# Ledger of designs, part 12: designed miniproteins, single chains, continued (5)

Each design is a single chain, and the fold is of that chain. pLDDT is the mean over its residues in the fold that is shown.

## One batch from the design tools (miniprotein)

Design m16410
Fold by ESMFold2-Fast:
Structure m16410 (fold): chain A 74 residues (1-74)
Amino acid sequence: SDEILAKLKELFTRILGVDPVEDSDDFFALGGNGLKAAVLVGEIKEEFGVDVPLSTLYRYPTLKELAEYIESKL
């Protein structure tokens, strides 16, 4: 949903310190690492109640792909 995508965009900008962030931007290509990934998956758990395995984040690293994954678990 657009609301999930908007929230993930906020999380990416805050965690990575980059703005703007586009739907096709890859978390790791923007400078994300394992520590920032752990922060991101923790924030997703708090916000949506969805557990995202780190392996899943490596598989679906863009805002759009990650938003689609989260929505599939709701």
Scores: mean pLDDT 84

Design m16411
Fold by ESMFold2-Fast:
Structure m16411 (fold): chain A 69 residues (1-69)
Amino acid sequence: SMEEIIKLLNEAGRLWPTDPEKAKELALKAVELALEKGLISEEQARKARELIEKGDLSGAGALLLTSAA
């Protein structure tokens, strides 16, 4: 659900300053859930994963939430 994706993104943001690796894991989980539920395209999922790997969690979150709406 969108609620679950938002929860994962919020938790990732909270963990980013202290545990960036765990934050990335949660953000990647949000991407996988959005893709599995058909809320984003494969291309959007690929771009979001690239942003997460670069440490751009805000960019990835914006992409997911804008695309899923």
Scores: mean pLDDT 81

Design m16412
Fold by ESMFold2-Fast:
Structure m16412 (fold): chain A 66 residues (1-66)
Amino acid sequence: SAARSEALGALVLAKPADAAAAGRAALDAGVTQEEALAVVANLRAAGQDDLAARVEAALRAAGWAV
């Protein structure tokens, strides 16, 4: 859905202070663990390891098992 796509985009672009809120919004929008892990994997494949680690930290802060 548009809400899930927007929530995923917001999660990737979130500043550290907003990361936990962005992760919770993704959960509320129905983003799946598979979708979240695919985003992290794609960032690592692109060589963006720091950004991937920050996204993983945001997901964990929001209660994701990643």
Scores: mean pLDDT 72

Design m16413
Fold by ESMFold2-Fast:
Structure m16413 (fold): chain A 71 residues (1-71)
Amino acid sequence: RREEIERLGREIHWVSLLPLLFDPDPRVRAEAAYALGAIGDPAAVGALRRLLSDPDPEVVAAAREALARIG
């Protein structure tokens, strides 16, 4: 189905954001968390929860917003 193929392509793209959650730059980690929240995939919840323990307060705020958006 065309809708399934387009959805799978989008899912592959958001999965590429997962390594960015472990980037040494906290700005990159926060940006990746916001992007995952905007995508809204519940599979990202586990990774976002790990960011709640991040030492950077902006990363923690981004993860909280992303988790609230996903539900």
Scores: mean pLDDT 73

Design m16414
Fold by ESMFold2-Fast:
Structure m16414 (fold): chain A 60 residues (1-60)
Amino acid sequence: VPLPRPSTLEVAVYLEAVAAKIEGRPATVTLPAGMSDEEAARLAKRVEELTGVPVTLRRA
């Protein structure tokens, strides 16, 4: 499957999921105010599929 170009936010969410898994804690990410709910939900699911770690998204 071709990988879409990752955004800075996508990379940040991915790194948080990896760090949370290593530390044994839940993964949480604060989103910038300009992000849509649909984009945020899609990003969270994609990171969960890649890492196996559920991510909780919070708005700034």
Scores: mean pLDDT 72

Design m16415
Fold by ESMFold2-Fast:
Structure m16415 (fold): chain A 91 residues (1-91)
Amino acid sequence: MSEEELELEIMLALARMAKSVAKLAKKKAEELGLKEAAELYEKAIELFDEAIRLLEEALERGELTEEERERIEELIKKGMELMKKADELLK
């Protein structure tokens, strides 16, 4: 495994963990009848799924372009922002 491939695998693992947390949080919001929070978690899941797809494609090629890196970072950042907003609605 190259250093670049290891970095990609770590990013992929982190994105998959974030998606799993968002899925669990969405289920909890739905059980509580908090529609707005559930919709925000659903959008976060979509963003994490897009980031995961890009990371998987990059890993298959064995390289990540700077533009792809920036896109993946923005997707994860936006997903985390949506999760934070949804978490605030659960209070």
Scores: mean pLDDT 85

Design m16416
Fold by ESMFold2-Fast:
Structure m16416 (fold): chain A 111 residues (1-111)
Amino acid sequence: MEDAALAIERLAPTLDDAQVLEIAEAIARVTEETLIAAGVPEEEARKVGEEIVEAARAALAAGASPRDVIGLALGVAYRAAKELAGDAVAAQTTRRATELAARLAEEYVAA
């Protein structure tokens, strides 16, 4: 959602590495759930989740900004969902993951 994407862009710079990783793990989880619901084999969906988290960890280790790390995690989720389940599932995955990421970012800055 546009509002969720704008919230991430505004709030991401306030997040620490642990919070960014927790958001990446949440993106991985919702991506796995969406792919399994779309009929993707559980093993393949799990592999996508692992790729999302490892990409986020590597980006953080390289000094990428919180916004860029979250954007990378969402990009990996979109590309994998598109390849495995098509454009409609990729769009659904991106919407769910972006909404969850924005919610978690808002919760972290409120605490």
Scores: mean pLDDT 86

Design m16417
Fold by ESMFold2-Fast:
Structure m16417 (fold): chain A 68 residues (1-68)
Amino acid sequence: SSAEKLKEIAEELNKRPDIKAELIGEDTLVIEVSGDVTLLTGIALDIIGRYPDLSVEVKGNTLIVKAK
């Protein structure tokens, strides 16, 4: 399910020291990075490549991932 995919992404990203990923409800994942916004672009491209059923949007220093 999309909720399981989002949870797996959150668990993987939270292992990185400069990244905080938080699941909001069952369909939205919010990813924040300390410092370089370029890191969010790389994360967004990785997610799109691995999970075509998910949508991504970069807003400033935050990446929003949602189930389509």
Scores: mean pLDDT 80

Design m16418
Fold by ESMFold2-Fast:
Structure m16418 (fold): chain A 58 residues (1-58)
Amino acid sequence: GVIERNLQRDTGLTPEQVAEVVRLARAGRFDEAVALLQREGGLSEAQARSAVEALAAE
């Protein structure tokens, strides 16, 4: 989706890493999805939380 594309552009995450974040978010593993975005994408906690909430809503 648009959010997945924006994450790839803004963070340099691979499509596979973005897909993993989406899977974790949809599985209710919110904290793990946030941690992955911070670790691999270089996002702040606030940015990562916002992105995970948006991905879970898609």
Scores: mean pLDDT 78

Design m16419
Fold by ESMFold2-Fast:
Structure m16419 (fold): chain A 83 residues (1-83)
Amino acid sequence: VEKKLEEAEKLIEEAEKLFKEAKKTGDEKKLEEAKKILEKALELAREAIKEAKTKEELLRAIALLLRAIGLLLELEQFEEKLK
């Protein structure tokens, strides 16, 4: 579980960085990369929830899942504005 939690966190941080850059430049390719990274982070967080052995692991996995979902929603809203 620890490995998946660590990987999900790193992916979310990378997606946040790419999204921040995309908001400044309107770079559609960076939005596409951020979305792909977030989808993988969501999958890892979901797997971590299933594999959690302790309350602490479960809460960490849920927090990462919610963070990734929130960022994905913001990204999708931004894509709509690039019409």
Scores: mean pLDDT 81

Design m16420
Fold by ESMFold2-Fast:
Structure m16420 (fold): chain A 69 residues (1-69)
Amino acid sequence: DEHLEKGKEAYKAGKLEEAVEHYRKALEEDPSNSEALTHLVHVLRLLGKEEEAEEVRKEVLERNPSFRS
């Protein structure tokens, strides 16, 4: 996924908000992308957006029951 890779590049460059945007787009294109979810939650926590990170995790799990298996 191009957005997943761009998110990782932004993260390495310290551009955390840009990384969030790319990881969100990766999840929009593939809601089952557990790697994008993991990276998105991690970056949101680094930005101090803990509640937003938990909301994203909950929404993805609700849309993808397989993540709960």
Scores: mean pLDDT 77

Design m16421
Fold by ESMFold2-Fast:
Structure m16421 (fold): chain A 65 residues (1-65)
Amino acid sequence: SEKAKAISEALLSAAEELEGEKKELMIEAAKYAEKGDFKKAAELVEKALEGNPESAKEAVKELEK
């Protein structure tokens, strides 16, 4: 549990440096890691690092308004 929580927090910290779908995948990976499902968490982390979110540009424009 303690180890799972530490890994989850590290993944959430990594998600703060990501945008859009990559950020969402990393947050989902953190949730699976917290539950102790490290295999699923690893799959989601790999997917998050491959993907490239474009929706972040629209969110930034809305924040700049």
Scores: mean pLDDT 68

Design m16422
Fold by ESMFold2-Fast:
Structure m16422 (fold): chain A 94 residues (1-94)
Amino acid sequence: DLQERIKKIEEIISEGGKEIQKYLKEGDYEKAAEVAIETLERIKEVSPPEMQEILDEAIEKLKEAKKNGDILKFLKVLGETMFKIQDGFVDLMS
């Protein structure tokens, strides 16, 4: 179950990451933010309870950055969140 959930999360990250990169490259930061938030919400749906709070906080921060049009804050929050997700799953696999 945990291994299958991790695989699903990796697939969600891969698909979302490609779409986010596409919109960032096109200068469509609002669409990139929408895709990033949707990607994290999808990760949350398949994540174990231990990850729910971290994902909720990340989604809130991304929504705030999007609302304010703060592209640099959005990119920083996204990067920090992806790192925390990776760290959290390493801990769960241990």
Scores: mean pLDDT 78

Design m16423
Fold by ESMFold2-Fast:
Structure m16423 (fold): chain A 68 residues (1-68)
Amino acid sequence: LSTTERKVLGLLLENKDTPLTAAEIAKALGLSQSAVSRALRNLEKRGLVERIKVPGSKRYRYRISPKA
């Protein structure tokens, strides 16, 4: 994992009960939203995080994958 991917994954591990948007993650980590979105895409492809569509929202939220 890249440094950015490790930071994003760590934040999501700390917030397992609260799915976060890419913008919220970027603000929390002091990173650009584009860097966070790229890291989230790579982590999703690895099966480490899942993308959640919230009804009534135009944005996705992300959380740790429930897979063992």
Scores: mean pLDDT 80

Design m16424
Fold by ESMFold2-Fast:
Structure m16424 (fold): chain A 78 residues (1-78)
Amino acid sequence: SLEQLLAEIDERDARAREILTEAVKNKDSLTEEQLNEYLERAVEAGHIGAAVLLAMKKRYNLSKEEVKEGIERLADLL
């Protein structure tokens, strides 16, 4: 049902939010590779914003600092 689908979406969104929040808490100690792993995990959880940020990182060769800013902005949309 639509209600069950919406509940599944909410659960996946909550998981993605937890992943991004963890990345923000540790952002200054994380390597570029670890930041990429957090983004990939958020994408796997279904976070559209994380998918866009990861695509932009690949397409425009975003720096570690630009990726950190992107993650912070995505987490602020919680």
Scores: mean pLDDT 78

Design m16425
Fold by ESMFold2-Fast:
Structure m16425 (fold): chain A 55 residues (1-55)
Amino acid sequence: SEEEADKKAREFLYETAAKINKLYIEKGLSEEEAAELLEEALREKSRELQKELEE
């Protein structure tokens, strides 16, 4: 359902933002490095969602 899709998207966004923020603070990542990690996480999540739909 659309409501469940929105919920999962929000949960992923908050969780991913928290993880990247933690790395940004703890490891002193640059904005560019943080952006790359976000892109990687989005790609990985896209693959997971596709796998769930196919399985």
Scores: mean pLDDT 71

Design m16426
Fold by ESMFold2-Fast:
Structure m16426 (fold): chain A 83 residues (1-83)
Amino acid sequence: MKLPVKERIEKYKKMDEKSKEKEFETFVEGLDKELKEEVRKLYKELKAKGKSLKEIAEEIARWAKEKGDEETAEMFKEIAKIF
């Protein structure tokens, strides 16, 4: 389930890089089942290509927008701003 963007940003400001990565992975695992597998696959592919968490969030936002999921797209767009 989605957390409010403002609450997520404040939480991330208090984390080191490893904690931010774990939080990002936990967020992906917490997505709805319809999105979870596709987002997880994208995360793994982009991480394997050496993409930063910011770039990964930006790509997921773009993917979600192309799929018509504006809500998920805006969420990952905001997440990308903090990495």
Scores: mean pLDDT 72

Design m16427
Fold by ESMFold2-Fast:
Structure m16427 (fold): chain A 72 residues (1-72)
Amino acid sequence: MERARELFEEGVRYAEEGRYEEAIRLLEQATVLLANELGPDHPEVREVLAALGRVYEAQGRLEHAARLFALA
């Protein structure tokens, strides 16, 4: 859990810096770790999925972002 939260925080920071590819990789890792520990429907997993959606939206990948928001 601690590691997944750190990956989430780092991913959000990279997204704020415009480093979207790195942000996506960190947020995807956080999603996998949290889903394995808490289950895919857990509120913390949905929070990370929403953050991933925002990064894809910032990149202009609107359909991908919409699918992630639907899961969150």
Scores: mean pLDDT 81

Design m16428
Fold by ESMFold2-Fast:
Structure m16428 (fold): chain A 67 residues (1-67)
Amino acid sequence: MSLEEMVALFAAYDRDRDGVLDREEFAALARSLGLDPEAFWARADRDGDGTVDFDEFLAAMTEVSAE
């Protein structure tokens, strides 16, 4: 998955365009990619703040893509 595809996916699920995804929106995105939503969320939201910003999303996608 390219950076441009990741940007497009994040934007598609960020309905409010506030630069963050809630747990439900993030879970929907993860399912669309064939990923386990709980495992993917754990990689992205390591501190448990309840939202995932674009940088956290990129880091999680990089870990998944590197495997």
Scores: mean pLDDT 74

Design m16429
Fold by ESMFold2-Fast:
Structure m16429 (fold): chain A 82 residues (1-82)
Amino acid sequence: MLREWLKTIAADIQSQVDPEKGRKDAEKAVESLSDEELEERIKTLVDNIKNSSRNTVEAAAEELGLSPEAKEALRKIVEYVE
C-alpha cells in the first residue's frame, strides 16, 4: 500500500519535470526501493510536511502541483504514519 501511494506521488511530480520519461522513471525508481528504503522515503516525506511553514496535505499538494489522485495518496500516507 505505501509503495503504491509513493509511486503515484513520485510519478506525478516527475511527469511535470520530464513529460516524456518522468512517470516511467519515477515508477521504476519506487519499485526498486527496498522495504527499508521505502520506509525512509515515507518518513522523510512526512517529516518535510510537518516541518514546513505550510504543514497541511493540501498546502503540500498545491506546492508540488499534485493531481487529485496523488493528493489522496499523500493524505493516505500521512494518515498511515500518523
Scores: mean pLDDT 76

Design m16430
Fold by ESMFold2-Fast:
Structure m16430 (fold): chain A 73 residues (1-73)
Amino acid sequence: SLLDEIKKKLEELKELAIKYLETGDPQLLEKANELVDELGKLYKKLSPEEQEEAKKLLAEVQAELGKLYQAAS
């Protein structure tokens, strides 16, 4: 499903962010930008109910990345 594709891409985005914090590799930013674009396109195809679930998933990923960023700082 579209929501499952979003879940997979959010997990890939999280992995890229973690690697970027470890390596500073600019290629990882390029890949992250591509995933963000794809996620935006998928999100627009979701029903309102699925968009609400996708927002919840995004908030969880953002919270986890924020904790990792604070730990690295």
Scores: mean pLDDT 80

Design m16431
Fold by ESMFold2-Fast:
Structure m16431 (fold): chain A 60 residues (1-60)
Amino acid sequence: SDELVREAEKLLKEAIELIKQGKIEEAKEMVDRALELLRQVSETMALAAEREVNKLIEEA
């Protein structure tokens, strides 16, 4: 569980950096993988992460 959260956080951090660089398509692939890992632990956590990422994409 902790290992899946760690892996997802790493992917989300990389995705956020890609979003800031305008590499939205590459970021989406990383986000999708991270959200799949988070859903295995907590659907609520996955939904929260998805909202934050979508907000960042909209601001980019």
Scores: mean pLDDT 80

Design m16432
Fold by ESMFold2-Fast:
Structure m16432 (fold): chain A 93 residues (1-93)
Amino acid sequence: MIGELLTEGGRYELQGDLDKAVEKYLEAARLALEQGDNTSASEALREAGKVYKKNEDYEKAIELYEKALELDPDDVLSKRNLEEAKKLLEEAK
């Protein structure tokens, strides 16, 4: 079920419906956490963070990447995305 929610999130993202994309990714993260699957929860939070970053909501993106790293500290992609989002936030000042 988590994989289907990630696929739906990606589908909404391609359609430009960023709010629904985030909703599906966050639902995937919630279900993954309920199942004790920290790796899948981290991935879903990272995908939601990427959507916020694209929408220039850098502070929300940072929060989601930080939560993803709490669940999976070895997630190199979340670490890179966090560093990039922090840079973009500073540049937006």
Scores: mean pLDDT 86

Design m16433
Fold by ESMFold2-Fast:
Formats: C-alpha cells, structure tokens, sequence
Structure m16433 (fold): chain A 62 residues (1-62)
C-alpha cells in the first residue's frame, strides 16, 4: 500500500527531527512496507510507539 509507505516515511522524518536516530538516507531508501518495517525494527519500543502516534496524526490530516 503506497499511501501507507508514504505515511510511514513522513512519520519517520518527524521522529528523526526529535531523536536523530535514523539517517535521512535510510528513510528515503524505503520503497515498500517490508523495508519500512525493517527500519522501524531498529527503533526502541518507545520510539516505535511514538512513530505509530505520528503516523495516525499524519493519516488524520491526510
């Protein structure tokens, strides 16, 4: 689902502004949901929960 991948990438960019844990290059390299989940798996549980909240916010705003 291309829309979900784009939402995930935007959520990762917002999280990265706060934490700097993921490089911009890693985020931009994400082409599909499997690659997005691989990047997410490198995050702590707390960062993953924050990412989920950011993705919900972005989805609601469109």
Amino acid sequence: DKENVEIMKEALRELNKKTGVISDEEIESIKNMEEALEVVSKLSEEEQEELKLLAIELRESK
Scores: mean pLDDT 78

Design m16434
Fold by ESMFold2-Fast:
Parts: structure tokens; C-alpha cells; sequence
Structure m16434 (fold): chain A 60 residues (1-60)
């Protein structure tokens, strides 16, 4: 289902953001959290989109 594909894509982007954050690349982390927010918003995951948007803002 499209919903499951979007959920998996958001998960992969979130993991990438977390990995960049762990190695100290705050700008890289912010970019991936921003992408996660965009995918979540398009999929109708409004709460998740807001969380990732906020994380990206804190890291930029």
C-alpha cells in the first residue's frame, strides 16, 4: 500500500538523520529530517511531519 511505502521511506530518512547526528553532521541530519517531514506531510502523517520539521529547524 502507498501508506506502507511512505511509512518505510520516512523510517529510512529518519535513520539517516540519526546516523548523521551521531557522527556530528548536524547539517546533514537537518536535511534528512526535512526530507522525512516532506514525505510524511504528503502521506498525511501530519503529526510526524511536524516533529521532523521541528528537529530539522533545531539542527540547522
Amino acid sequence: SEKLEAEMEVGVLEIAGAVYLRIGDREGAAEYYRKAAEVAEKAGFEEEAEIYRRLAEELA
Scores: mean pLDDT 85

Design m16435
Fold by ESMFold2-Fast:
Structure m16435 (fold): chain A 58 residues (1-58)
Amino acid sequence: SDLEEAREYLERELADIPLTEANLERLAREAVQYAKKHGISLREAVDVVVAFARQLFG
């Protein structure tokens, strides 16, 4: 599913950041919603979410 794909990508990209399972699930849901809302690929949406997550937790 898109949610599982987004979660796997986020877990890999944010492996250096200590995220809770709840935060990781939330970010994955946000990526799927962002992709659908903006008509972009799931991978592009995950990249946007990764950038915001690094800004928030860095």
Scores: mean pLDDT 83

Design m16436
Fold by ESMFold2-Fast:
Structure m16436 (fold): chain A 93 residues (1-93)
Amino acid sequence: KDKKLEEIKKLLEEFSELVKKEATPEQKKKIEEGKKEIIETLEKEKEKLSDKELEILIERLKKMIELLEKKLEGVLTDEEILEAFKEMEKKAE
């Protein structure tokens, strides 16, 4: 549904801004290009995506944003973030 797609777009914007804070100019360009590609793909595929699939994407993006915010605040190490991503993948499978 359009509201969930707009939420995903907002979460992708937040995610990209967090990743850019410590990125080089070249990396920032790649982050923006990647974000744009993901948004364009979601818009093209939106009629094929179920409400449940959109909910899963929203939950995953929210968790990734939370982990990155904690990393930037020095609360989590890179290793702890990798372990958290592995745990999320195990639950999704």
Scores: mean pLDDT 69

Design m16437
Fold by ESMFold2-Fast:
Structure m16437 (fold): chain A 64 residues (1-64)
Amino acid sequence: RVAELERRLRAAGLLHPDFPITGVEGPELAGLVNSLLEKAGLTPAPIDGVVDDEVWAAVERALA
């Protein structure tokens, strides 16, 4: 899921095109996800390296 999230954010132009798809959540990725959740009016969730269905759905809603 983290690697899928990285690809999705890179495709959306929120990550640099050269950002490596590592499958490991770093502070840059966590910060971007929380910013998207907050911008969409959702409560920011601690990610802690786990991207579950709820976080994924919230990110997709924020990107729509």
Scores: mean pLDDT 65

Design m16438
Fold by ESMFold2-Fast:
Structure m16438 (fold): chain A 119 residues (1-119)
Amino acid sequence: SMEKLKEFVEDLHRLRVEFYREWLRAEKEATSPEELAQRRHELTVRFLQKVIELAEKYGDEELVKIAREALELSQTDPAAALARFEQAVLDYLMKKNPELAVEFLRRLAEELQRLYDEY
């Protein structure tokens, strides 16, 4: 339902904000490129696992599929996995509810700007 999709997007937004905050912290705290790559891999896997659980909770099989495919790719390329996940979710939201997709992007952009200004 539209109500459940909106609730999913709110919960996903919260997970994404937490993920990007941890991502920026890893960039500041990592003492080597190898440590940064390891932290990014672990953060990406954890994020995608939480997204799978969230999509399953809301009963959205397409979102579960999107997150599982990204999780599989993350085993070899975490950055490509994250990019593909973000694009697939945006495409999915645009197809289901374009207004919600635009609002989701706007809110994420505002929160990311806040985090980058803080860090």
Scores: mean pLDDT 84

Design m16439
Fold by ESMFold2-Fast:
Structure m16439 (fold): chain A 100 residues (1-100)
Amino acid sequence: ELERLLEEIRRLALEAGLSEEEARALAEMALGLRAAAEAERARIRERHAGDAAAAEAELAALDESFRRAIAGMVADLAAALGIAPETAARLERLLLEVVR
């Protein structure tokens, strides 16, 4: 699933007019975001060992934080590169799926 999402991001970036190098950099950035999300979720679960409700609440807050950060990042990228709103929305969805 991850390899498929990364390939869809690369393909979408190329369709939006990015270079092969820019498309690759975007896919690598998505992979980095996923690694960061996994590390933070692991730390939250360890911090709240034995308290599932507290862990769930902090994980939900983390997911909301990543959602807002990705939305802002995609909006900035779309403005900088002249990406169509429909394409930006698809990119945001794919990035959110990668960090899930």
Scores: mean pLDDT 83

Design m16440
Fold by ESMFold2-Fast:
Structure m16440 (fold): chain A 72 residues (1-72)
Amino acid sequence: KEKEEMLKLAREFLDDAVARGEITPAEAEAMLRLVEQLIEDGEIKTPEEVKKFVESALKAVRNARAYLAERA
C-alpha cells in the first residue's frame, strides 16, 4: 500500500533524526502525524515528496531553535 510505504519512509527519516539528536521523539511523532495528514489531503503523493517535506521540516526546526536562541 502506497500510503504505508510513504509513512514507513517518513518514520525511518524521523527516527534517524532523533538518533542524531536533531529532534525529540515527541517532535518526530508530531511530524509523522503531519505527514500522514498531508498524504490523506493529497498534498504528498510520492516517496520523493515525503523526503522533501521531512528535510524542510528539519530545516524549520533548526531555524526555530536559532530564532529562540537569539531571542533569549
Scores: mean pLDDT 78

Design m16441
Fold by ESMFold2-Fast:
Structure m16441 (fold): chain A 87 residues (1-87)
Amino acid sequence: KKEELIKKARELYEKAKELAEKALEALAAGDKKKAAELLKKAAELLLEAARLYAEAIEDEEEAQKLIELAEKQKEEVLKLADKIEAE
């Protein structure tokens, strides 16, 4: 069911948002390692949500572009998290 895939994608997206909020709280508290870890987990959930949403898209080309964009976004977030942890 397309609706079930979209529902699961939304659930993962909401979990990713919660982790991102906790990452900001950790960063504000000076816990750079925790902030980096939470950001990496949020990025993983966002990619998983994008992949589930892509499965609901009937146009293969659109689905592939969405996954490619999500993979690039995850890579950028991981790079940012590594910089936060290192500095």
Scores: mean pLDDT 83

Design m16442
Fold by ESMFold2-Fast:
Structure m16442 (fold): chain A 72 residues (1-72)
Amino acid sequence: MEEEKEMIERVKKLEKRAEDLYRQGASVEDLAAIELGIAVDLVTARNQGFEKVAEEAEKALDKVRELIDKAE
């Protein structure tokens, strides 16, 4: 439970960081780095069967990808 909880908190922090960076006019490269971090957590969550982590990571990943598209 601790590992799963920590992963959810990390994913949520990465999502918020991407939103903050986007609002500051950050580069696509900066947003892509956050996207990679969330994607790694998604793969780990799927491999370990952490359904809630995977759901949160998928939502965060979709949002970060939308921000990248808007930043271009």
Scores: mean pLDDT 83

Design m16443
Fold by ESMFold2-Fast:
Structure m16443 (fold): chain A 66 residues (1-66)
Amino acid sequence: LSEEEVALLSELGKAVVEGDIERAEELVRQLVERGVISEELAKRILEAVREGDIETAERLLALAAV
């Protein structure tokens, strides 16, 4: 991962813990376009955030960072 991609993942993590759905949607779109995460993983992360399941969303994000 590039430094820019790591920064995007970090910002997504912040949006997730804050429950900022709009920001999370924008960041996952950028990560999918860059090929950092799959469209399927992005959908799962957004679903977890929308449900308020921040713990699951954080765990899914950790998978993207490996």
Scores: mean pLDDT 80

Design m16444
Fold by ESMFold2-Fast:
Structure m16444 (fold): chain A 65 residues (1-65)
Amino acid sequence: SAEELAKEAIELAKRMIEAARAGDTETAVELYKRLQEVIEELEKLDPELAEKTRAEIEALFKAAA
C-alpha cells in the first residue's frame, strides 16, 4: 500500500542518516538509491502522500545536520 511505502521511505531515510554519521558512505549511497525508488513508486500511487513523506524526510535530514 501507499502507506507501507511511506513508512519504508522514512525508515530508509533514518538508516541513511545513521550510515552517514558512521562514515559508511557506501551504505548511505545504497540506501539513498533505494529511497529514491520507493519515493518514485509512492508518487505514482499517491502523489499527496509522496509530497508529505518527502517533507518529513527533509525535516529528518535537517534535524540530523
Scores: mean pLDDT 85

Design m16445
Fold by ESMFold2-Fast:
Structure m16445 (fold): chain A 66 residues (1-66)
Amino acid sequence: SMAAEKAREYLAKAEEALAAGDLVGAMEYLSKAVEYYKQAPEEEQKELEPELNRLYDALEARSTRL
């Protein structure tokens, strides 16, 4: 779906921002990815969940150390 495609697009942008050290940009792109993820059919949401979780973990690791 278009929503899943947009979610992947923003996930890629968030990952690039994170790699560049732009935490604010990464957060904004991740937020947009989540909004599109919620609009996707449930089957596509399940396919996107692992990628979303990986980015959440990566962003958390960059913003805080646990």
Scores: mean pLDDT 81

Design m16446
Fold by ESMFold2-Fast:
Structure m16446 (fold): chain A 78 residues (1-78)
Amino acid sequence: MVRVTVTIRVRGVAVPAAAASASGLAGLPPLGTGENTAVAEAETAEEAVEAARSVVDNARALAAAAGAEVETEIEVEE
């Protein structure tokens, strides 16, 4: 089992769930201002990294919709 931790740092304004819905990213939790952490776990590193990248892409789209700035970091633990 492989664990991948995604850290998403939001600057400027908080990204509400409503902005996620408007941008077609329904189901993603709202991103608070500051540091947000998401964990993806899978049987293979490839699957875990792919899930983590999906979270990163969604966070960037949410930030763009809300006019916020995001910085993302991915850590792999095996």
Scores: mean pLDDT 65

